# Designed miniproteins, single chains: the designs that were tried, part 29

Each design is a single chain, and the fold is of that chain. pLDDT is the mean over its residues in the fold that is shown.

## One batch from the design tools (miniprotein)

Design m1053
Fold by ESMFold2-Fast:
Structure m1053 (fold): chain A 85 residues (1-85)
Amino acid sequence: SSLDAGDRMIALLEEAAKLADPEAAEYLRRLAEAVRRAREALAAGDEAALAEAEARVAELVAEAEKKGLLEKIQEAIYEALKKAL
């Protein structure tokens, strides 16, 4: 389900944050929080809150790209995925 997928994504982002350098880890934690808000909104059927959470995820990704953090974030996510396998 979408809620189960959300829970797995939150766990993955939180594990990735443990493996990342401090700046990338902070972005991963912010992403996990934004995904958590989306998951809560989806569970509540709150379409406005879901849209706000989705916009927040997009803003965080764009900000990470501007700061040159996307590669570090992707590497941390990949390492977390390898540990889960």
Scores: mean pLDDT 86

Design m1054
Fold by ESMFold2-Fast:
Structure m1054 (fold): chain A 67 residues (1-67)
Amino acid sequence: MSVEELVERAIEAVREGKREEALEYIRKLADLGQVSVEQALRVLRAAIATGDEEVARAALELIQQSS
């Protein structure tokens, strides 16, 4: 699965309220080590829009690893 596919799946899981699934995809993105800041920001924006603080925190950590 490509980085972009994992980003899209993470965003979909966030929008559907599937926190555990979203966190799993974010962990897989972190493990790949090739996530752009723009890709990580897309996940963060979805988490903020849904009010999921745990997913937002994980996405912020992903941004830190992308920088």
Scores: mean pLDDT 82

Design m1055
Fold by ESMFold2-Fast:
Structure m1055 (fold): chain A 59 residues (1-59)
Amino acid sequence: MTREEQIEAMKELLMTKFGLDEKKAEEVAREIVEGTEESFEAMKEAIDKLIEENKKKLE
């Protein structure tokens, strides 16, 4: 799987499951995919922060 394919898959997941807009989902997907080649913990923190921001917007 290429990096672009991983970014697309993550972006689609973030949009579909977490309701992020396309631009923000792509930015975060890139940060997650690029970071997780070396660190899974960085990805977890990025996702948690995004979920928190998204929940705050919907509440």
Scores: mean pLDDT 70

Design m1056
Fold by ESMFold2-Fast:
Structure m1056 (fold): chain A 84 residues (1-84)
Amino acid sequence: SVEELLREAEELSERLSRLPELAEADPERALAELEELERRLEELRRRAERALAEAPSPEIEALLRGIERARPLLARLREALLAA
């Protein structure tokens, strides 16, 4: 459901916002958290694309734009954690 997708997006957004602080305190735990968030974002993206294919939704379109925008930021953080 759209409501379920948006709720998951909010949860992932909160976890992402805490990631820089976690990376500074514990890079190993931050990397594990990042990998989990990357997996959940990819699953969320697939579910959102599927929902959008069934019916137009400005909310789902906005969610997909948000996910696309987050991907390069996550990639840069991953590189930084691995280069430590």
Scores: mean pLDDT 84

Design m1057
Fold by ESMFold2-Fast:
Structure m1057 (fold): chain A 57 residues (1-57)
Amino acid sequence: RELTDSEALLVRAALRSHDGDLRATAEALGVSQATVSRYVREIMRREGLASREELLA
């Protein structure tokens, strides 16, 4: 499903807290790594980012 704005902020904050580690982020959010990967792709599309590293800025 599509992320809400609040969910997108939470995912991005978790990624930054874990230095972009998908596994650690998935554990923090209580979801699978596949779900985190899907969320990252959705956030990147919404913000026009070319790489995952830009989410950490």
Scores: mean pLDDT 76

Design m1058
Fold by ESMFold2-Fast:
Structure m1058 (fold): chain A 73 residues (1-73)
Amino acid sequence: SLEKELTILEARRAVLEAAISFLEELLKRMEEDPSTPKEKIEKVREELERLRRELEEVEKELKELEEELKKKK
C-alpha cells in the first residue's frame, strides 16, 4: 500500500537526517582541530555529500507518494 511505502520512506528520511546531522557536527569538530589530516576531512565531506543526495531522492519519492495519497481522498 502507498501508506506502508510512505512509512518506510519517512523512516529512511529520519535515519538519513540523523546521519547527516552527526557527520556535519563531526566535520565541524574536525575542521576546528588543526591536527586533523585534510584527507580525513575530505572523506567526511564526500560521505556527507553522498548522504545529502540520497536524502534528496527520498524526499522526492515522499512528495510523489504524498500527492498520490491525496488523489485517493
Scores: mean pLDDT 84

Design m1059
Fold by ESMFold2-Fast:
Structure m1059 (fold): chain A 100 residues (1-100)
Amino acid sequence: SSLLTRFESLLRVLKSMGIEWSEEEIEELAREIRRIVEEHPDATPDEIAERMLERHKNDLRASAYTSLAYEMMTAMQDEGLSLDEVTEIMLRALERVKEK
């Protein structure tokens, strides 16, 4: 799907910068997004991304967390998908990136 290709492209860009993800780390990212959305239900994708950056500001991967959160939130709004469905597509994209 176009969304799967978009997530794959993002993960490949991050990998080219030395930033790699495990399945467990993507699942943990999804749990963090869900918590932020529950605490801030009116937040835009940009605002969720900014909150993700604040949580990981001392992590070398802070900007990557921000980019992933933004794309996942945008996919939920644009495609009408649940966070669980978007997370499943991200995990499928991750498997494709591991092969390249």
Scores: mean pLDDT 84

Design m1060
Fold by ESMFold2-Fast:
Structure m1060 (fold): chain A 70 residues (1-70)
Amino acid sequence: SIEEKAKEALKKIEEAIKLSEEGKLDEARQLFEEVEKEYGLSKEVIDKVGVLVKLGRREEALKLIKEALK
């Protein structure tokens, strides 16, 4: 379902952000690229989702992913 795909995409974006914060920049970049390919999300959408996650606005991030998957 779109809901399940959006939740998994968000989880992977959250993991990529964590890797980036840990200084694992190459691993973070690979995971972001995998999210683009696996879910068909643009870099612009992923960047906006990342900002929302860092601001603690997780529900808005999930909504943005769901809208992008339609």
Scores: mean pLDDT 86

Design m1061
Fold by ESMFold2-Fast:
Structure m1061 (fold): chain A 67 residues (1-67)
Amino acid sequence: SKEQEEKLRKLQEEAYERHKAEGWSPTLVKAKETLDEEELKRMAYFELQYEQGLKVAKEYAAKQAAG
């Protein structure tokens, strides 16, 4: 459990640093007014996961439409 928590924390940190480098989404810019740093890291991680999920879903849909 501790090892899984550290791994998840690293993923959240990575997502947060990526948003700092590439620019904040409108949702995260708004959330920054209210949320602390740890909460922002979790939100950034969930946004990254959602974006990756959408990309996979779009690629799948494109393959189905082409076949």
Scores: mean pLDDT 75

Design m1062
Fold by ESMFold2-Fast:
Structure m1062 (fold): chain A 70 residues (1-70)
Amino acid sequence: MDEEIRRLEEERRRLTRETEERVGELIDAAYAETDEARSIALLDEAARLVEETARRVEELERRARELRER
């Protein structure tokens, strides 16, 4: 039980860290970009990654919560 919850929390932390790093790279690239349309596309990609990660994190937290309630 606890090991499974720990694994879910570890996966959540890993996902958050990887997404934060990638989002930072995209934001830096967007501000370095001289083409406004490409800059906007990079920021949109960063926003998309945040939303995808948020959904996956929510699923992992929901599973961990279910295990804690047992």
Scores: mean pLDDT 82

Design m1063
Fold by ESMFold2-Fast:
Structure m1063 (fold): chain A 60 residues (1-60)
Amino acid sequence: SDKEAREYIKKAREALEAGDYDKAMEYADKAERKTTDFDLKMEAAVLILRAAVGKVVDKK
């Protein structure tokens, strides 16, 4: 549902801000799967990308 997707997007943002990139990707992936709304799917996809980039930077 769109409500659950928005909740997971919020959790993904909180995890990303905390530097927990694995959790941010997990929550964003769950958000993407909970909705068929294009805007919510795009927001989740952007969060996955941001978390993936953060994880790569942290490995340096």
Scores: mean pLDDT 81

Design m1064
Fold by ESMFold2-Fast:
Structure m1064 (fold): chain A 61 residues (1-61)
Amino acid sequence: SLEELKKKAEEVQKELARLSRQAEALRETDPERAAELEARARELSKKLQELQKEIEELEKK
């Protein structure tokens, strides 16, 4: 449902923000782990874009 998609998008957005903060904090002390978190954040960003597109299509209908 539209409500479920919106909740999922909100959860992904919150996790993305958390990962971005962790990656930034680790950049100087653990750059390899920071890079892994950044890669995961990129995958979540892509997933968020797909969810937002699906929400937009359902709202237009």
Scores: mean pLDDT 82

Design m1065
Fold by ESMFold2-Fast:
Structure m1065 (fold): chain A 63 residues (1-63)
Amino acid sequence: GEKVVLELVGDRPALRQDGSTIEPGARIEGEILERREDGNLLVRRLDDGALILIPEDDVRILE
């Protein structure tokens, strides 16, 4: 997928695939791997390779 900077603009935390969360307002440098039919983006974070599920409605793509 494309490398992007994502900003969480919703009031809910994003869920990592390990079950931990990322707080609203955080920015994530990542790669969009897929857009899921459930409305989530699957993103790989560039910093540590973590897989993150982000609701598409709760994210702004900056780059």
Scores: mean pLDDT 73

Design m1066
Fold by ESMFold2-Fast:
Structure m1066 (fold): chain A 109 residues (1-109)
Amino acid sequence: AAAREAELAAKEARANAAVVEARKAYEAGEGEEFARRSLEEAERLLEEARELLESDPERALELAQEAAAHVAAAATAAFLLGDEETLARASALGAEVAEVEREARARIA
């Protein structure tokens, strides 16, 4: 359906925007702070999404997708910094976000 294609395009656009912002922060010498803030925001959004999984799975999916964009931003900044520890944290959080996205989609369907 056209709606699913629009959703995929929006997800790709958010990921691309996150990478661009991470690169700008890195070039400005703010990559470490940017990565930390992005991980903190992703964790906050993920917890909110988990709380909404049963009562509002559509909102939970929206929050999980927003968290995924912040994870991508943190991973990009960490990669550019050579910060393997932060990159590993972003990867682990990304896996948790993907799980919540799957749970939300299953509840919507």
Scores: mean pLDDT 85

Design m1067
Fold by ESMFold2-Fast:
Structure m1067 (fold): chain A 60 residues (1-60)
Amino acid sequence: DLVKRLIEMAEEALKQGNYDLAIKYYQAASTVYKKQGDEKKAAELEKKVKEVEEQKRAAE
């Protein structure tokens, strides 16, 4: 499952403090869900991206 792999890679990037890489993988996973017609799951991942962007700002 491509989406599962992308989410796992995003979570690993977050664990390592690499916010930019995590955002990239969550955005990629959201794009895959949009192409599959799952707009609700895509929107949930877009919300996750915003949460990670906020964590990055707090860490700076």
Scores: mean pLDDT 83

Design m1069
Fold by ESMFold2-Fast:
Structure m1069 (fold): chain A 71 residues (1-71)
Amino acid sequence: SEEERKRLEEELERLEKELEEAIKNGDVSTLLRIMQELLRLRDRAEELGDEETARRASELIGKAVQAIKEK
């Protein structure tokens, strides 16, 4: 639904902010948690046909993976 897509977009925005803070603080445990939440969000966005939200989630997952590898 449109409302569910808007909710996913809001959750994505919150996860992006949490990701930026976790990267800044080198918090690997939080990075792993955020990555798992982004993976679930991406899968849900794909089920809803929300390609834009799924794409943005994939981008953030990539950033989390890179940050973990650099630690």
Scores: mean pLDDT 85

Design m1070
Fold by ESMFold2-Fast:
Structure m1070 (fold): chain A 70 residues (1-70)
Amino acid sequence: AKLTQADLDRARALDRARRTDSANMVAHMQELAAFQREHQLPVDGVLDAATRAALEAGLAGQPLPPAPPP
């Protein structure tokens, strides 16, 4: 099947995002993991919806939302 240019551009953008800043990615993941540990979140170093909600609540001075169910 022939892919469109938009499909190729999207695939390249995703690949670039994953490959960009390999050294900085490890440091960023460790910083997120430390934040997740401090706020009793799953420690995976990924900026998921729960981690983002906790960051936004912290910035707003609100109590942390409850952890999402598994």
Scores: mean pLDDT 61

Design m1071
Fold by ESMFold2-Fast:
Structure m1071 (fold): chain A 55 residues (1-55)
Amino acid sequence: MEVQKQMIKAANALMAGDEEKAQEYLKKASELAGDEIVARVEDGIVGLSPASQLG
């Protein structure tokens, strides 16, 4: 859901010609997408494991 919001904002910025703002929203969506996918996988297999990405 949150990733979708950022992508929609990026698309709107692109349509308006605001490349800089579009890039910011797109980068934020990318960061959120990674965390969301990892959380879903961990919840299904191992569960919640915060701040344990170093390995």
Scores: mean pLDDT 65

Design m1072
Fold by ESMFold2-Fast:
Structure m1072 (fold): chain A 100 residues (1-100)
Amino acid sequence: MQQEMDEGVLAVARAVGNLLMKKGKYEEAAELYEKALERGEELGLSDSVLGELYYNLGKAYAKAGELEKAKEYYKKAIELYKKAGDEEGAKKAEKELEKV
């Protein structure tokens, strides 16, 4: 049940968000990830999935030039990845945080 909910929300956010990012629609991508996070928190999605959504939100804000928001969301992603035991996810978010 939890894995099915995680897969559904994350798969849609990845597919649509990646398309928006490729088209340079960074603000629309950020809005998509914010809505996915709101829904994910309501559904009680796993810390690893919420961490990935915060990571993608940070990337969208970084590309939009909203560097302070990008930093905030990368820090949230790092916290959630570490809580989930996802060392690779945490390192990925830490590297992006160093760039902003």
Scores: mean pLDDT 83

Design m1073
Fold by ESMFold2-Fast:
Structure m1073 (fold): chain A 106 residues (1-106)
Amino acid sequence: MTVEDFEAALRAAIAEREIVVSDEEAALPFERVERETAEALARLLAETDDPLDQLWARLAAALVKKAVLATQYRADPDNAEVRARLAALGEEIDALAAQIAALEAA
């Protein structure tokens, strides 16, 4: 897995409005997924000054991280750390979706 693989996943998520997480990505430690997703997101954010495009890139990154954690949660539902991370990502996703809706309405 490389930053380029995560960049491709973020671009696909933005373009298709669909989150696809590979078995390799789902098997990675979350700390590595978070780090490589952050680097991929930084590359996408550098390509545009449009606030709406930047929000969609951030939403795609949060959704990819959520998909990985959801896979880990299904494997071990008693993992309190995974549950806490999923809750925090849910709040981030809701906040980003609200910001996108507000900008699209403006």
Scores: mean pLDDT 77

Design m1074
Fold by ESMFold2-Fast:
Structure m1074 (fold): chain A 67 residues (1-67)
Amino acid sequence: MVDELIEKGKKALENGDYEKAVEYFKQALELDPNNPEALRLLAQAYYKLGKIEESVELFERAAALDR
């Protein structure tokens, strides 16, 4: 379920396991591609990994969905 994947990703972020967080949030987005929470959390994980360009793109996608 999307919610379970988001929870696992959040725990990975809290533990500093940013690569695992990316994996969980990507899986969540495979199930719900327009989930703004998953997009923002994936952006945060990419930012922590130093992938700033990818982070900005995902953040902008999430913002567009929130209007």
Scores: mean pLDDT 83

Design m1075
Fold by ESMFold2-Fast:
Structure m1075 (fold): chain A 90 residues (1-90)
Amino acid sequence: TEEIEKGKEALKKGDYKSAAEHFEKALEKDPENAEALILLARALAELGDLEKAQEYLDRAEEIARRRGDEEALIDVSLARMLLAVEKSAA
């Protein structure tokens, strides 16, 4: 989706607020897009909103498990590990 691509570009540039806005727009169109949920959680973690990041990862994990999406489950696990490091560094 265009919004996911724009969000990924913003993440690459370190523009986490713009990235979060693009991923939120992607979720307005498809609220069960696990990739957008994981990427939004990453942007929120970089912005210091660790609680919301965790909530979005929980939602992405539920969706991925229900759909049998092994790739998304791996991505959620990696994002959770990075979130745990962010919490420890804060």
Scores: mean pLDDT 84

Design m1076
Fold by ESMFold2-Fast:
Structure m1076 (fold): chain A 102 residues (1-102)
Amino acid sequence: SHMEEIERAEQIMRDRLINVAGLSEDLAEGVAEILRLRLEGTPPEEVARRALELAKSASVEDAVPAAYIALKEALKDPRYKELAEEAAEILEKGAKALAKNK
């Protein structure tokens, strides 16, 4: 079924985020769920909000993937400028933290 195909895509993406990108299981599951919402046709605003919440729940360094997704989705509509600005701030802090920890 269509739903089973979406669930399979989510599992494949989760496994790739863990094994290829090196994300933790919890973060990979969260990112895969957000990407699944996009496949289901969820509005960009809602995808951006869910990604931003995931970014806020992660450590500063681990927030980067979710903050990037939130920023890209929020930028699709200028009505969500505030959401995009918050995502950009988290992304910048995470990128700087990653640079300092290497």
Scores: mean pLDDT 78

Design m1077
Fold by ESMFold2-Fast:
Structure m1077 (fold): chain A 58 residues (1-58)
Amino acid sequence: SMAEIEALARELRRATEEAVRAAVAGDDQKMAEYAARSRELGARGESLGGEEAVRAAA
């Protein structure tokens, strides 16, 4: 549903922001963990409906 795609997009943005914050802080392990989470969420977004997920994330 669109609500699920929007929720996924919000989680993706948060995971990406946390990865950047960890990178700035020099926490390589935490950065890697959140980067992996961002990739996982992105892949699920593609599975749920690529075009709608991309539009919601933008």
Scores: mean pLDDT 74

Design m1078
Fold by ESMFold2-Fast:
Structure m1078 (fold): chain A 95 residues (1-95)
Amino acid sequence: SLEERRAVALAIAELTLARMKALFYKDGGEDEKALETIRKALERVAETLEQLGYHDLAERVRKRIEEAKSVDEGLAVADETIAELQRIYDELVAS
């Protein structure tokens, strides 16, 4: 639906912005702040995924970010989550 497409598009935009902010914090040596920025954004994305019925993906995202011990690991979770959200968006547009 249009509402689902908008929710996914907003999740992509928010996570992309958080990723950019995390890179700026990492470049400044603020690794803890960078990781926390990504963690909070991924939790927001997981909530959106659960509301849309993607329960397994939401749980996987939460588990992966909980296990991330470095900024690079957190950025990898964000990148994979953005790719998955883009896939979902494309499927919703095609239907």
Scores: mean pLDDT 89

Design m1079
Fold by ESMFold2-Fast:
Structure m1079 (fold): chain A 68 residues (1-68)
Amino acid sequence: SELDRLMNEVLTAAHRVASPEAEALLARFMEVASKYAEAEKAGDEERAKELFAEMKEIVAEARALAAA
């Protein structure tokens, strides 16, 4: 699934950097992913869309950190 892909990307980036900043990004991703799961259960499509976009931004930040 797309969620599994995003999870693998953030975990891979965090593992490569192994820094407090990478750990903070992973923690933030997990918080947003939890809220996304709640929105999905509630059937709140708009909120789920916003949260998924936020998760994609966190993955992009983690990838940029890993590339530096």
Scores: mean pLDDT 81

Design m1080
Fold by ESMFold2-Fast:
Structure m1080 (fold): chain A 118 residues (1-118)
Amino acid sequence: SPVRERLLALLEETLRLIKEALRALEAGDVERAKELLREALARLGEIIDLMLAEADLSDPTITRALLLVAEASAYVGEALRALEAGDVEKAKEYLLEAARLLVEAALLIDPEFVVPEI
């Protein structure tokens, strides 16, 4: 499905952005991490909009994937707030939870999804 292919590509890109943000935080580059996380939030918004517009929400598996993406988006938002407060460790915890939720969502959409190294 073209929708499924687009959703998986956006999920993979979002996971890459979160991984790069975590790497930036380990390097002490908080401003780069914030920029990457704002891009991740934009991608998560695109995923949610695409699922609401084009996905079969009568399918409980797809509805579960949407809820996981929405929860991951909330965690990325909390990570940005933590970084603004200077709490890098809490931001990392939120980002790891966001990544876990996005991997679960991707596997619900495609059980053969290759989990990226985080």
Scores: mean pLDDT 89

Design m1081
Fold by ESMFold2-Fast:
Structure m1081 (fold): chain A 59 residues (1-59)
Amino acid sequence: SAELEELAREYGLTVEQVEGALTLARELSDEVAVQFLMRDMGLSREEAEALLERLRELL
């Protein structure tokens, strides 16, 4: 998906990591998803929250 490639470039992630983040956005609460994004992908809280919001637009 062109959108996932774009998000990967913006956040310094691989497309596979963005696909994983999309799964977290779909399956988990916001607070838990943000914590996983920070831990597993090395994002700041602000970056994780911004990415999560953008991923929800794709759900």
Scores: mean pLDDT 84

Design m1082
Fold by ESMFold2-Fast:
Structure m1082 (fold): chain A 58 residues (1-58)
Amino acid sequence: KIEEELEKFVKEVGERARQAIRESAKLPDKERGQRLRDVANELAKELYKKTKELIEKA
């Protein structure tokens, strides 16, 4: 099922997000904000791509 595959992917992405958030805490406020936005955009893009691929395969 698409849901099962997405759940596995979300767990993997969530761990990467957690690491990136912790690393960003070392940056000044302005740079930290930009870094977090960049990470959020990349993760959203990856999730969208994975979802699209699973739907097209189904």
Scores: mean pLDDT 76

Design m1083
Fold by ESMFold2-Fast:
Structure m1083 (fold): chain A 92 residues (1-92)
Amino acid sequence: GSLTEQGAKKGAKAAEQRGATATSSASGTTGVLTLSGANTGQQFGALAGAVDGRLLGAETDVRVDGDTTTVTIVGPTPEVAGRGAEAAGRAA
């Protein structure tokens, strides 16, 4: 898999280890983390992780729809996208 895919998977696994239900997807330099049943604290954690992704040079978008939180990370490279996605998942 790509570095973006590997980072997104690591982020999803980290979020699950913190008690969220998480899935990941990746395409090119875009990683997506979807948190299901996330409480307010986990949603704010994902927002903090998205900020960390921006500090690593990625563009991040966070969308909340009910109890589903979607974090989209777009990097200039697969390495940056993967690191941003992993950071977002670890914060959730």
Scores: mean pLDDT 75

Design m1084
Fold by ESMFold2-Fast:
Structure m1084 (fold): chain A 63 residues (1-63)
Amino acid sequence: MSEEEIAALISRMTGLSHEQALTVVRLVLEDPNITAEQIAEKLGISVQTAEAALFVAKTALES
């Protein structure tokens, strides 16, 4: 899947904007060990939303 396709999937699953979802994809690509808590702090979102976004991003990138 492309970064755009993964971002669209994250946006659909979590309610994040496409731009926020694309930022999650880029953060995971830069640091594969990034935590949901770190993503939540960087984007100003809940840890629960960040956990869902991180799961979708990692699953799509590692498949």
Scores: mean pLDDT 83

Design m1085
Fold by ESMFold2-Fast:
Parts: structure tokens; C-alpha cells; sequence
Structure m1085 (fold): chain A 68 residues (1-68)
């Protein structure tokens, strides 16, 4: 589904940000982002609509990229 593809792309972008933060020695920022991404995955598992999780993940990625 298009939403499942979008979720995969957003998770790949999150992994790229995590790698970049780690390369910069920003371990606390990397851990905080990893926890927030994990919380969104848990929300999806708990029955939160995929579209809602995508919107939240998009916002999280925008905020994380702005801090790079």
C-alpha cells in the first residue's frame, strides 16, 4: 500500500539521521530520536491508524533534520 511504502521511506530517513547523529558524536540526541521512533512503532502495534503514525513520524523527522 502507498502508506506502507511511505512508512518504510520515513523509517529509512530516521535511520539516516541516527547514523549522522552518531557520526557527529551526538549520542544523547541519537538515543532520544530512537526512543521517539520506537514509541511511534508501539503506537502502530497498539492500533493507532497508520496515517496518524505517518504524520507524527513526518513531524519528528522534520524536527530532527532541522537540528542536524
Amino acid sequence: SPEAEELRELLERAREILRRLSEQGRDDDALALAVQVGDLVRQLEAGTPLSTVIERLQQLIREAEARL
Scores: mean pLDDT 89

Design m1086
Fold by ESMFold2-Fast:
Order: C-alpha cells, then sequence, then structure tokens
Structure m1086 (fold): chain A 65 residues (1-65)
C-alpha cells in the first residue's frame, strides 16, 4: 500500500495534470495552452518531487485566471 507521502504526490500530480489538460482543451489563448503543455511535461518528469508538483499546480492555477 502506498505511503502517505507517495499518496500525496500522486494526488498532486493528478490535480496538476487535470488543470493543465483543462487549459489545453478549453482555453482560447494559444500561449496559455503552450504553457500548460510545458507544465504537464514538467509534472511527469518530476512526479516524485512534492515541492515541484506544488509549484506546477500554482502555475497551472495562475493560467486559469
Amino acid sequence: KPSPEELEREILLSFVLMAANVIIRYSEDEEKKEKARKIKEEALKHREDLEKLEELLKEAMELMK
């Protein structure tokens, strides 16, 4: 069974990917879509890094404004 830390990272990864995918699919701004694609790629590269996933979630949420 995954550790609490591992579960927290997987939950954050899921939120980052969901936010990025929403922007990629539904945003009218091509620049925001491109930034969201980069956020998605970084999240997949750093899936074990809780601090990095928190930063990426914040960036994705800023793009949704």
Scores: mean pLDDT 82

Design m1087
Fold by ESMFold2-Fast:
Structure m1087 (fold): chain A 60 residues (1-60)
Amino acid sequence: GDELEKKGQEASLKAIDGLENGDIEKAIEGVKEAIEVAREAGNELGVEAAEKKLEEIKKL
């Protein structure tokens, strides 16, 4: 895949790993990286979904 696709996958894995291990700071960083990738890709639905997920994680 292209660099954005790879970066998006890495960001998602970071967020998942953080959530699975209770590392909320890592999860937040992963979701923030995913938001940046989605914005660069023009994926408005992805940005909205990731921002919603970020707010959910902040409540933990």
Scores: mean pLDDT 81

Design m1088
Fold by ESMFold2-Fast:
Structure m1088 (fold): chain A 67 residues (1-67)
Amino acid sequence: MADEEAVRRARELLADPEQEARLREELVTRYGMSEEVADEILEDARRGDPIAARIVLLAAEELEARE
């Protein structure tokens, strides 16, 4: 996936407040991140950081796989 595509998809997910809350919880509970680190990753993805965007997309994929 191109960096621009990853950033676009992450921004689309984070545009939904409910989805953002679920992703934040996933980063904290499954990835063992602190709340501060999880918030930084979500903000970085929203700002266009491709690495942060890919982390968000991976977390979203894991959430979807459980549904």
Scores: mean pLDDT 80

Design m1089
Fold by ESMFold2-Fast:
Structure m1089 (fold): chain A 63 residues (1-63)
Amino acid sequence: SPPSVTRIEEAAEMSLRKLKQKGNTKAVLVATFEREGEKEEIVIDPEKLGFSSKDKPIFDPTP
């Protein structure tokens, strides 16, 4: 069966955790899902996901 909204949010949380581990702490993920014949987008806030660290700067190893 198709994943529930909660499952989609869990998958998005895992994706954001991976981005945060790479130093991207300001990532916002938009999850698109189809529910009852409708397509909806969920904007996921990293702070709402309960990440332990909320550092603002994006990690960029530019010289």
Scores: mean pLDDT 54

Design m1090
Fold by ESMFold2-Fast:
Structure m1090 (fold): chain A 59 residues (1-59)
Amino acid sequence: GLTAEELNSQAVKAEKAGNLEEAIELYLQAAKEFEKLGRLAEAAVAYEEAVDLQEKLLE
């Protein structure tokens, strides 16, 4: 499986490409993996990115 860092990197790449739905999914997966590692600050950042992109899709 992909590491938390690899998932986050892929989320950033998808976001820059305009693939917002894919980026949301990848940020949520990265956040979950960071939480499993106890890296709660990084998990919170990944969740915030996913929420921000979800709000953008409601426009």
Scores: mean pLDDT 86

